Designed miniproteins, single chains, continued (3). Designs and how they scored, part 20

Each design is a single chain, and the fold is of that chain. pLDDT is the mean over its residues in the fold that is shown.

## One batch from the design tools (miniprotein)

Design m8665
Fold by ESMFold2-Fast:
Structure m8665 (fold): chain A 92 residues (1-92)
Amino acid sequence: SSDELLKEIDEIIERMQKIVKEIKEIYKKKPSKEIKEILFEAEILLGMSLIMRGIGKLIKEDGKEFLERILEKLKEYLKELEELLKKAKELE
């Protein structure tokens, strides 16, 4: 259902927010140009994800197919965020 897809989207966004917060904490402990660039990329991915969630919520028709496409894209962005977190930890 569309409600279940929106719930999964919200859960992925929450996981993304936790990752970005962890990268911010790493940057606070060890501020460097490289970690700052990782944080910037992470914030862009989260920002795009929040926009996509907002668009998903504005669908006026039976938008299940569009919500499924959003969910797939957000899963890709989550994977990219996890890779950015790993890089930030390696630079710590």
Scores: mean pLDDT 87

Design m8666
Fold by ESMFold2-Fast:
Structure m8666 (fold): chain A 97 residues (1-97)
Amino acid sequence: MTAEELEEAVQRRLEELRRRDHPEYKRIEELLKKLDEIGEKYKKEGEISEEEKEEFEEAVRELIAAYTRRAVAIAEEAGAPELAAEVRELAERTIAS
């Protein structure tokens, strides 16, 4: 096995683990990258546009929604639908604020 083949096998395994941890892991990585890019621009320029601020806030809301869906799924899989309902309510209150 070449070094490249080994690296590809490791990356494939990490992707499988990430998918197991969260079904939306690719979307989460994209959202986190967007937050990092806006944050780096703020550090470099000392300011961001209103549009970039809105993009940052929307990315945060989408991250909350993605982790809420995961927490709900875990609660439902555990046979605790009451916990799933509480998690949904908590997330709705957080997003609405």
Scores: mean pLDDT 77

Design m8667
Fold by ESMFold2-Fast:
Structure m8667 (fold): chain A 88 residues (1-88)
Amino acid sequence: SEAEEEKKRAEELRLGAAKAKAALEVKEKIEKEGLKEEEQLKLMKEAYEKIKKDEELAKELAEEFYKELLENEELEPEELEQLELGLE
C-alpha cells in the first residue's frame, strides 16, 4: 500500500512538473515575442488543452518511469529502500 501511494504521488508530481514546464515555456514565449493580452490568453489555453490531452499518456509514462526507477534502485545499495524493493 505504501509503494502504491508513492507511485501515485510520483504520477501527480510528474503531471505537475509537466504543467509547470509548459507554463514556463508559454511565459518565456510571451516575454520574447511581446505578445498582447489576447494572444497570451490564446497561448495559455492551447498549452492547457495540450497538457490535458497528454495527461493520460503522461500518467502511463509516469507509471512506467516509476517502475524503472524502483528496478534501478536495486543496482545501488539503498539501505532503507532495500527492505521495500522486495515487494513485487
Scores: mean pLDDT 58

Design m8668
Fold by ESMFold2-Fast:
Structure m8668 (fold): chain A 77 residues (1-77)
Amino acid sequence: KKKEIEELFKEMQKISDEGHRLLAQGKPDSEIQAKAKQIDELIKQMAKVLGISVDEAKKLIEERIEKQGEAIRKELE
């Protein structure tokens, strides 16, 4: 299950990067919303794998992203 969670997290990061790329290219909101929807579906899958609520899965993902961002910022400083 841990490996499945890591794979889901990597997939979410890839889709997020694609969404940011589309935004930077001035693509329509519909394409950006489609990427956001894909991320929501992956969060639901992670919640099922972990046996937790979707809200709990969202919080875990947000905490992990924040910790990674903080580590990257400290490395670049």
Scores: mean pLDDT 73

Design m8669
Fold by ESMFold2-Fast:
Structure m8669 (fold): chain A 96 residues (1-96)
Amino acid sequence: MESKEELEERVQVALATMILALGRIAPPEKRAEYYRLAVKVLSQLKKETPEALAIAREIGRQLREDGDVETAEEMAKYLEKQGKKKLSEALREGAR
């Protein structure tokens, strides 16, 4: 893999992880916004890496704990439309 592409992917994964962490400490009414932003960051990745899949699964898990099934389904469908089928499946696994 090219060092520039690898670095960009690492930065996107780190950014999604930070946004997810911020979402976890945010007020309940703001959490869905952070989770949507983290999913959008993951959707920019060219490859559905194991690290990205782990973050998608954790987003699904957090949405499940918040009882936000609607946002989980919305984000899974968004990832499918972006051609990110593995990320969508990982998010649904976490939300289950």
Scores: mean pLDDT 82

Design m8670
Fold by ESMFold2-Fast:
Structure m8670 (fold): chain A 59 residues (1-59)
Amino acid sequence: MQKKIELIKSNVEVLEKIIERRAERLREQLPESEVQAWVERVRAQLDHMVAGQLAEIAA
């Protein structure tokens, strides 16, 4: 179980980097408030997916 949790955390870190890089590009075209709303929405989706995967491992 520990190794699967570590792998999920590693994947989340990679996705967070992708989100941050995309947010930087969006800041060029959109107000900061819109960029933050987008980042929060995407992070909420990521958290939901992670919670689902962790529940599957814990069951």
Scores: mean pLDDT 78

Design m8671
Fold by ESMFold2-Fast:
Structure m8671 (fold): chain A 89 residues (1-89)
Amino acid sequence: SKEKEELYEEVKKKLEEAKKFLEKDKEIMEKLKEIERLVKEGRYAEATELAEAFVEKLKEEHPEDKELIENAGIAMGGIMALAAYERGL
């Protein structure tokens, strides 16, 4: 599906955008890289679980970084949608 391909590219873009805000936080950056690896491997269900935990941790540790939280939330939603597409196959 072209929609699934567009969603995958948007998720990758949002994860790259999130990286620019996290260059100073090694632990959170490592978690983001793990989510990115799972997405690239097509392991969307596992990526969903990690992305949910990641967004909650961002809200707790970086509540001031509204744009980062928003971008991470969009990426999480996209990963969840990709997981739903895989379950529909």
Scores: mean pLDDT 79

Design m8672
Fold by ESMFold2-Fast:
Structure m8672 (fold): chain A 83 residues (1-83)
Amino acid sequence: MPSDEQIRKQVEGIMLTVATVILLEQGIKPKSLEEIKEAAKKLYKENPEEFLERMRPELEELAKELGVSVSYLIKIVEELAKE
């Protein structure tokens, strides 16, 4: 099984991908990884349910690959958004 650190990095990658897609839908081209990270935190804080629904397909696939629950991965999303 991957380490908690590796799982966190995979979850963060999904969050950054979703944030990038939302920014592009809004006509914003992010110029840095830091801009994407800040956008991910802001988007999750403003509407956690909608952000999680956009992540859900990727979280379900990751949960299946790792043999963990989607609820476990959602907890990691919440922890990362508070950083």
Scores: mean pLDDT 83

Design m8673
Fold by ESMFold2-Fast:
Structure m8673 (fold): chain A 67 residues (1-67)
Amino acid sequence: SPEEEEAALLAAGVAAGEEAAKRFGEAPLSVSARWLSETQVLGTATSEKGTVEVVLDKAEVLKKMGL
């Protein structure tokens, strides 16, 4: 559903942003998310110190959200 797809993209972006903040000690300048495949979503966060990518499984994300 559109709601599930939006939730997965949001989760990937949040995960990438959190990882960038943890790794670089600063808030990311930009965060984006896109589908890599039918089952995987990619979150990307960019800061002045570098870029972080996180890949999440759609089914696992939705299961954790109760969807």
Scores: mean pLDDT 82

Design m8674
Fold by ESMFold2-Fast:
Structure m8674 (fold): chain A 65 residues (1-65)
Amino acid sequence: DIREALAAMLASVQEIAGGSKIEVERTPEGVVLRITVKDEEQRKEAEEIGKLAEKLGVKLEIEEA
């Protein structure tokens, strides 16, 4: 369900944002969400967001701090 996936993705982004830097970029192919993580725990959280983003057509990119 698109609405549920969107809500879950936003909630996950809010949790990560407490300890990570996030950026949103718009491209002709779609929206890209970039998250900078400092450790493995944050990386696992970002990967879970990536699963939800894929269902919404949003690409997730994870970067190490």
Scores: mean pLDDT 69

Design m8675
Fold by ESMFold2-Fast:
Structure m8675 (fold): chain A 65 residues (1-65)
Amino acid sequence: ALQAAQDLLDAAKAKDKEKTLAALDRLRALGVLSDEGYQSLLRYIEEGDYSAVVVAGRGLVERLS
């Protein structure tokens, strides 16, 4: 779970859409993200708001540490 959150943060910092989406799907599959949390992050990615994804990813890393 922590590694998937770290992968999301790193991919979002790199603005790598494919890797960011893959990490997001993994976090949902692991039950780390609620449906609402998943949908919010998906919207940020589709809008190109990687800064919002970085903030959310940092929060997930802190929560899982």
Scores: mean pLDDT 81

Design m8676
Fold by ESMFold2-Fast:
Structure m8676 (fold): chain A 97 residues (1-97)
Amino acid sequence: MADILLELGEKEIERLKKAIEEARKNGDEEMKKRQEYALKLLEEAIERVKKDPSVENLGELSGAITIGRFASTLSLDITTHGREIGLPIIQNAQQLK
């Protein structure tokens, strides 16, 4: 539900900000960049849901939370942008059921 996803999203923003700070301290520029990208996606998705809690916006928020969780663990996930166009469609289709 929108309220649960918004709360999770806000919590993950806090986590990502901490993770970015840690990456900066460790000098992991690549990890920092990935986490910063995930943070921006998450912030945008949360703003969209707050304005219009549509199925598409909820799907984007769910996807952004997932990307955020894997920003520092899965290789190339955030850089697979060509697949991101298809992923929201697939995610939304699956979440309708």
Scores: mean pLDDT 67

Design m8677
Fold by ESMFold2-Fast:
Structure m8677 (fold): chain A 65 residues (1-65)
Amino acid sequence: GFKEQAKEEVRKAAEKLLEAGAPEEVVREFERKSIERIDAAKDVAEVMEALMEAGEEVKKILESL
């Protein structure tokens, strides 16, 4: 479903962050929070909002490297 696809995108982003040298603890916390937000979403719009928030967190982590 749409939520499963969104979670897969988060997992792929987490893998890329690890490959870029981000600390494992930071990446796993990002993955956990992002998946939790997606699971809590009530509709497609909230899933899209959770993915946008995940994208902003990815940018912040990469900028800190």
Scores: mean pLDDT 85

Design m8678
Fold by ESMFold2-Fast:
Structure m8678 (fold): chain A 75 residues (1-75)
Amino acid sequence: SIKEIVEELMELLREWGAPEELIEGVRSLVEGAIENNRLKLGARYLRAVGETIARGKKASEEEIERFRRLVEELE
């Protein structure tokens, strides 16, 4: 479900060390994008945020690929 995908994306960001305030902001924006049928904008934002956090935490290529696939499933 979309809700499960969003929660898994938020959990990955948390595992990569994103502060809860940032996670809540990302959740709010993504949920708003879903409600307003702006999934492409939401996906673009998620990819940018996820990539930035992953680079800072030195996440593996496999973790980054998993995040990217979840974002694609949200679209």
Scores: mean pLDDT 80

Design m8679
Fold by ESMFold2-Fast:
Structure m8679 (fold): chain A 61 residues (1-61)
Amino acid sequence: MLEELARQYRVLAEALRLYAESHKPTPEQRKKLNELADHYESLANELEELYRKIVEQEKAA
């Protein structure tokens, strides 16, 4: 379900940010981890909205 995927993306984003601080990555790796975290958070929000609209549209079709 897209809804569950969105939830997991949020959890993953948080985990990536924590990983960047706890595992002493290189500056390059830290930047990439933060970028990925931001991306997953945005995707989670977009997926949640799209999922609701698609499901409702399917019922209307």
Scores: mean pLDDT 78

Design m8680
Fold by ESMFold2-Fast:
Structure m8680 (fold): chain A 66 residues (1-66)
Amino acid sequence: DVAKLLARVEELLAQWRETHAPIDRAVLEARLGDRAAEVLARYDPDGSGVLGPAELEALRAELRAA
C-alpha cells in the first residue's frame, strides 16, 4: 500500500529531523517491515544499511508522484 509506505517514510524523515542521525536497517525494518529490504535495495545499492535524508526525500517524492 503506497499510502502506508508514504506515511512511514514521512515518519522516518521526522525522526531524522529530530535526531539528525541516518536511519539504519533496524529502524527501517521496524517502520517499513517487509518493505525495508526493497527500499534498501533501491536507495542503498552499496549495502551500507543506512539511508540519509536525501534518499528518504527521493523515496517520498517518488511515492507522491505515483
Scores: mean pLDDT 76

Design m8681
Fold by ESMFold2-Fast:
Structure m8681 (fold): chain A 88 residues (1-88)
Amino acid sequence: FKATPEYNAKLFADMARQAALKGDLETAERYARKAIELGGLDYVLQVAEWLLKQGKYEAAIRIYQLILEADPSNERAKKLLEEAQKKL
């Protein structure tokens, strides 16, 4: 009955990861935004880092940009965004 915001954030972050793997970047962005809104920015960051390791550079870039819209001071997201952009 009760889903915690943290549980829902993690679920949406995983759904973003699955959509990104399928190349559905618009769906990935929507789920990533929902996860961030629920306080799951760290889960979304983990998804983007995993996508970067999988060579999904465009998807990783889009998700890092969403993280920086929510937290412009996130140095980890800034660094990894630059690394992903260099791979394109």
Scores: mean pLDDT 84

Design m8682
Fold by ESMFold2-Fast:
Structure m8682 (fold): chain A 70 residues (1-70)
Amino acid sequence: SSELEEAQRLLDELGLSVSAEELLAMSDAEFAAFMERTLNLPPGLAEALLARVHNKVDALRLLVSLRSAR
């Protein structure tokens, strides 16, 4: 699906080795913990972003944008 293709592209941009299917199958808590650990984010940042956008793909887009701003 187009959503899986977009998620995979964003994961590749973040340098993550997880599949889009595996990531989208995670709970919100598992997603947040994985992103915070793998990208070395401040605790609660990925959880807060996901809570704001209510969508994992949009959360991934925000994380890519934040990395580009550094």
Scores: mean pLDDT 81

Design m8683
Fold by ESMFold2-Fast:
Structure m8683 (fold): chain A 69 residues (1-69)
Amino acid sequence: MSREEAEELYKKQLRKFKSKGPSPDVLELFEFGLELIKWAAVRGELSEEQVEKMADLAYQNALSIEKLR
C-alpha cells in the first residue's frame, strides 16, 4: 500500500470513530492502533486485505471498550 493510500485509510477510520463521540482515552488507543497499521501497510508488512481486516478489528475493539464505560 502506498503512503498516500495508508494515510487516507487512517484519516477515514479515525474520522469514522470520532463521529461516534468516543472517550478521549479510547480515541487515543484507537489512534495508536491505526498508526501501527499504517506503518506496517506502508512497509509492505501487510496485504491490503490484512490492513482492512486489522483496521476493522481495531474499530470493533475500540467500540467494545467504549461500551464498557
Scores: mean pLDDT 81

Design m8684
Fold by ESMFold2-Fast:
Structure m8684 (fold): chain A 68 residues (1-68)
Amino acid sequence: SKFEKAKKEAEELGKKNGGKISTEEAIEIAKKYNLPEELIELIRKLGELNGGKISTKEFIEAIDLYSS
């Protein structure tokens, strides 16, 4: 599924960056896989609260929240 592909890409990117993904990188992945607009807004809010970064775990959990 698109959600599984997005999670895999998030995991690989997070692995390179010590378990963190920038807000912009996370949004790029979400847009690439046409994930819900509500998820993109959640990513923006999480990034704002966390100084422009989110953890790989947080991003994967957010993707799982919006997977059908």
Scores: mean pLDDT 82

Design m8685
Fold by ESMFold2-Fast:
Structure m8685 (fold): chain A 113 residues (1-113)
Amino acid sequence: SRREKVRELAIKALELGLQALVAYRNGDEEKFDELLKQIEKTLEEIRKLADPSDPVEQRIVELLEGAVEALKARDLDRFYALMEEILSILEKEYPDDPRVKLLREQLEALRAA
C-alpha cells in the first residue's frame, strides 16, 4: 500500500541518517556526501507518495526536509533533534515494528558515544 511504502521509505531515511552520522564522526566526507544524496533521493520518493491530507505523513516530510538542510549545514545537533522527532512519530504510529525499535537503539548508542 502507499502508506506502507511511505513507512518503509521513512525508516530507510532514518537508517541512512544514522549511517551519515557515523561517516561524519569517522571523517569519511566521501561516504557522508554519498549518504546525503541517498537521503535526498529517499525524501523525493516520500514526497511523491505522501498524502497532502495526512498530517503524520506531511510532518515526516517537513522533518526530513529540515534534517537534509541540517546535514548540508553540518548542524549535527539540529539533525539529531529532527531524527529524534521522526523516530518518535514512527514509534507512536508503528509501535510493533522491530525496525523502529532497532533505530531507537542505534540512535541512543550514537548519542552516548
Scores: mean pLDDT 86

Design m8686
Fold by ESMFold2-Fast:
Formats: sequence, C-alpha cells, structure tokens
Structure m8686 (fold): chain A 115 residues (1-115)
Amino acid sequence: AESELSIEELEKLLEPVFKALREHGTVKSVTHTVDGDTVTSTVVYELPGGLEVTITGVENADGTKTLTIELKAGDEVLTLKLIINPDGKVKVITNEDVSFEEFIKKLLDTILKNS
C-alpha cells in the first residue's frame, strides 16, 4: 500500500516502534557505507523472541532520503519503506494492502509479542 504523510505525522506514528526497539531490542550490528554521494546506514536489532528488525537509511545526492524497516518473524516479512523528499513530503510504501496506521499497529504488535 502507498500513502503520503508529513515528517511530523510520520514521527508521531513511528515513535512507539522505535521506543519498543530501544527498550526490548539488542543492537546486533551497525554498518555505515559511503559510495560516492550516497550514504547508507544499517542497524539490525534482535528481540528476545529471535525476531530481527533491520533499519536501513539511504541519503542520496539529490537530497532524497530513504528509510526501510524490515521485520522478519519466522516465515513472515513486514517491510516499510519511506521516501523523504527534500520538500519534507514523505511517501510511505508497505508490503501489506492495509492503511499505514494498521501496518504500524501490526508491526508494533509483532515486536511486543516477541519482547
């Protein structure tokens, strides 16, 4: 599913997810790569239930930023991709055909069940 949000709306909706990862997750790895004008940063969190959450941020030469959150729970993969434009508009892409709010609830529920 695709939707458009402001940065402020996005921060409010993602705050519970990042809080849960900080409180219940262990940082397994951090990588930072510079390839020309592209900067890629990846953080992998491991939760007590063996669930892994990978957060990848990409900063592009044109000022566009991409944030990808991928959650692996057994055979289920939940992916959230955010495209942040220089004008502050955020395009939200999920691998589920649900609203962004419903996707965030599912993501948070999955994190908390494995904490």
Scores: mean pLDDT 79

Design m8687
Fold by ESMFold2-Fast:
Structure m8687 (fold): chain A 120 residues (1-120)
Amino acid sequence: GLDEVERRLAGKSLEEVIAHLKEMSLDEAIRTAVVVAARWVREGKTNEELAKALGIPVEYLKVLEKNAPYFALDNDPLIARILALAVVILEKAGFDLSKHPGALARLVNLAREAYRRLLE
């Protein structure tokens, strides 16, 4: 479950997490990226801090949050933020989500579960 993934990631740096993601299946990588993203949201990390840590422009993260597929359905800013962060983490690990049917739907469902279990 998501709690088991969170325990496994305890004490790991972002660089170690990205290296580990590169060795995972897409399903494991999606679950891991969602847990990392939810943890950062729970810790109150700013978009500026996260953009710097991920090596991306802060505007790129803001655009992803605005255009998150789930945003139009739920309009929850924390779920949108978890989705945007998880997408960037997966992109940094070399996963092309556009080539995997159902990957975005799985991300949405897992982001909602992570929000409920890790932030509520």
Scores: mean pLDDT 78

Design m8688
Fold by ESMFold2-Fast:
Structure m8688 (fold): chain A 74 residues (1-74)
Amino acid sequence: SNLEHVEELLKDYEIKEPETEEQKKLFEKLKEILRRAGVPEELIDKLSSYILDKHPNASLEELIQAADDIIQGK
């Protein structure tokens, strides 16, 4: 899989549910973007949770950039 590096990154990561309404909205928006980018459904929730957890004060644009960097293996 072209995303095996993402699977390895997330193998020990525990999904955290968004606490606020704004974080829930960002989580769902990020999931839609990742799905459109071709991320497998099994990785979408984990990757979205991971990015939000690492960047709790980030804008949607910053979250998208973080996701792109991870997917590209940067």
Scores: mean pLDDT 82

Design m8689
Fold by ESMFold2-Fast:
Structure m8689 (fold): chain A 66 residues (1-66)
Amino acid sequence: GGSAVRGQVLFKQRNCTACHSIRSGQVVGSFGQLVTAANAAQLVAAVKPPLSAQEAADLIAYFQSL
């Protein structure tokens, strides 16, 4: 399974904060697109360069913890 703690660190290390912000427990893109638990897996799969299975699980766990 994923770790929300590792996912939070990874979110910062992969510089996701350059295009995404966290507001009121939600991850928001530069154009106001919401990252939800329901769409997190699809959005994580779109990340370039690709994430490992463990990194993807960690990010999904982080998004679900918000």
Scores: mean pLDDT 66

Design m8690
Fold by ESMFold2-Fast:
Structure m8690 (fold): chain A 69 residues (1-69)
Amino acid sequence: MSKEEEEKIRKILIEEFGFSEEAADIIIKFFKENSKELTAEDVINHIKYILENNNITPEELEKIILELS
């Protein structure tokens, strides 16, 4: 994942979903370690899918992410 793709993901996660910078960094790190071929769009779609399928808010997902770090 390029620096430009990482910055796009960070901005969307913080500005559109309301994640903290710490949670956004953990999400980016997770996707970079598990698949280097994912685009920003792929990452964002995965986050949307997790939120919708689990019927949870971004705030609840952030708590889960921070507990796993």
Scores: mean pLDDT 78

Design m8691
Fold by ESMFold2-Fast:
Structure m8691 (fold): chain A 86 residues (1-86)
Amino acid sequence: SAREAIREKFLRLLREEARLSEEDVRRLTGLLDEFIASDGGEEAERRLREALAKALREQRGVPEEDAERAAERLVGSLRKALASTP
């Protein structure tokens, strides 16, 4: 399905571009699945964004503001992809 393709692309982005550990990707997968199942619900979006920002801050040493901005951008792109899916 188109939603499954969006899910796989986001997980690949976390591994290859954000360079998160497999352990962090595994933890974020549950939150990602909740976000997709909620059709972009605000609470699921917040939880995913906060967890992603924490992973970026802790694993990459990214400053908190930069990690939050990156998480907002990444989750925002995911939200747009889901909204554009019939």
Scores: mean pLDDT 80

Design m8692
Fold by ESMFold2-Fast:
Structure m8692 (fold): chain A 90 residues (1-90)
Amino acid sequence: MEVVEALRRAAEELRRLAEQSTDPFDKRILEGAADMVEKLAEEAEKSTDPELQRAIARKAADILYDTAKRVSPEIGERLRRLAEELRAVA
């Protein structure tokens, strides 16, 4: 349950950052990351295996670390914090 909730919160924050972004490049990248994390949340929700849920959370954290390298530094720092939160529940 914790993992699914953390993934959904991360996706929500990615969409919020995309909506607040004035840079169309950052906006597109953040929307793509949100879509990927939402799909991972759906996979985690369908699983009853805690190990698989933790593996999905780690994969989402990796996506956020990679995305942070491609967006503006201010947004990148927020994404690194989200990735750390996902690893904490993994």
Scores: mean pLDDT 85

Design m8693
Fold by ESMFold2-Fast:
Structure m8693 (fold): chain A 76 residues (1-76)
Amino acid sequence: ALTGAQVRVLRVLDGSVHGASVKELTALTGESVSTVSAALKVLEEMGLVEFDQATGKYRVVAAKADEVRRLLEEAA
């Protein structure tokens, strides 16, 4: 199961068409930079989220959009 911080980060990214930077995620979730970074690392290791080097933003992996939505529904 996802932690509360991982759920908050993932929910913001699921709603973000162009993805979000760590700075944007800290502002939107109210979490610290270290907490957001740790959550992003776990979500990337799970294959749910990817980092786009060209934009400097994290986004939900397109192929995983349905799995992300299911995980967020179970966490509610």
Scores: mean pLDDT 85

Design m8694
Fold by ESMFold2-Fast:
Structure m8694 (fold): chain A 93 residues (1-93)
Amino acid sequence: MEALGRRLGERLRSEDPEEAEVALSLALGTVGFLLSQGRYREAARLVAAILEAIGLHEEAAALREAAATGSDEEIRAAVEAGLEALRRFVEER
């Protein structure tokens, strides 16, 4: 998950809006799939790696803490907050 997250984060930092949009779609689709399968910790690790790669270190740290100590519902909520931060980052660029 960390390698995939870093790769997606690098693509999200692209100056090409189409490349960033494709990377966002892949990230959202992969996270949605993991959440639908109950794979909350893997979803959190993926999103945390993406947030770290785009420079959102505080949001990444919060997600890593939730993945280590949280319940499945707390992890899911933290993942959804991380995805919202990711959407906002892409929209503001």
Scores: mean pLDDT 82

Design m8695
Fold by ESMFold2-Fast:
Structure m8695 (fold): chain A 89 residues (1-89)
Amino acid sequence: SLEEAQKEMFEKALKALEESGMKEYVEKLKKYESDTYKAQVILSEALLKGARKALDELLGREYRELSEEELKELEELKPEFEEEKKKLE
């Protein structure tokens, strides 16, 4: 049904905003749940802001997404990297 489809899309949008850390937009979207036009405006603003944030994170946080385990693995490989570097000199 149309109501089920709208509810499902709204819930997916809320979850995506929560996972992106956009708590302010989650609260605003919930407040205007019954106002389709206002909900669309809020969602559009949140998506635009999210896209900018994702781009900033991609460009500015090269190592932030690496787990503590992956960082330890990279540090363990550092001696092998130094040895390979010496072979090129």
Scores: mean pLDDT 62

Design m8696
Fold by ESMFold2-Fast:
Structure m8696 (fold): chain A 69 residues (1-69)
Amino acid sequence: MTKEEAAELANKAAEEAERVLADPNASKEQLRKAGDRADDGAAAAYAEGAVEAGNRASKMGLQLAKRVE
């Protein structure tokens, strides 16, 4: 994929993660799925050199993981 496509994927995953994190009633399954998408988005962004988008998605993945606990 292109750097732009990877950044878009990561940013979309981060936005989804932000919505799930904002929902106090989000299930553990929803939190884990959003976290997995954020981690996948970060990995794709880093692979294509989209560092800023990758960092955003990675941070959201960490916040979701903390909330599952």
Scores: mean pLDDT 84

Design m8697
Fold by ESMFold2-Fast:
Structure m8697 (fold): chain A 97 residues (1-97)
Amino acid sequence: EKKELEEQVRKALEKIDGIIEEYKNTPKEELEKLLSQEPVNENPLLVKAIEAIEAGDLEKAREYLEKLIIEQAERTSGGLGKEIAEKLIKERREKEK
């Protein structure tokens, strides 16, 4: 159970850099259209992440995507999912410093 959650969170965290790079290279007009459409507009943290990328604040975008991963982990596995996601995010950031 815990190992499956850790694997899912690790894979989601690895995708953050790819998501930021993809949206960073997306034309502003396409990003604004995406923000007005489902399913993106139904996810407040994803909307904030894309808005941060548009503003050139890639660190803020990363924070919102990390919060999205925590929220998704909590929805699927409650407090355990949240704890695992927060721990893995902390460990990943410590390795990058």
Scores: mean pLDDT 76

Design m8698
Fold by ESMFold2-Fast:
Structure m8698 (fold): chain A 100 residues (1-100)
Amino acid sequence: SVEELLEELKEKIKEAVKKLKELIPEYADYFDLLLERFEKLVEKMKTLSIEEVVEEVESVVDFLKRLAELFKESNPEAAKILEELAAKFEEIAEKLREMA
């Protein structure tokens, strides 16, 4: 279901945020804010069509890829976590497209 896929995304971002806070604790508050904003986005997505949910998920993928580029030189391990998270979001977007 759409709700199950959205819960999977929420769990994946929580796991990624935990790892990122361990790698770059100076950005912990920033990552906590991103998690809070994502949780609000998930609540919004529950009110949208599947097609609109796909667009929102793809927007998050673009954001995560840009964030990964910012860390690529200073913390390549954090960049890798963000790139892997973006790839998981792309997988879920594909599953959502198949449900539409």
Scores: mean pLDDT 85

Design m8699
Fold by ESMFold2-Fast:
Structure m8699 (fold): chain A 81 residues (1-81)
Amino acid sequence: EEAELERLAALLEAAPPEVHEAVDAALAAVAEEYAGAPNTRENIARAFREAAERAVAAIADPELAEALRRAAELALRRLLA
């Protein structure tokens, strides 16, 4: 699981600028939406899921979109463990 997440992270780090811009835009939008919300595990998990969904929807490359979706799934499992 950790080795898979590391491989996915490396793939996404090497991704075109458009992928990074999509992720940054999704994070900014969700951060604005959750501004002032309590920093509970539940709110953090919801914000993370929403950011991942927005970023995945914005990525045109289906392989990179799936890599991000899988990386987000694994990262969220670790957050909730």
Scores: mean pLDDT 78

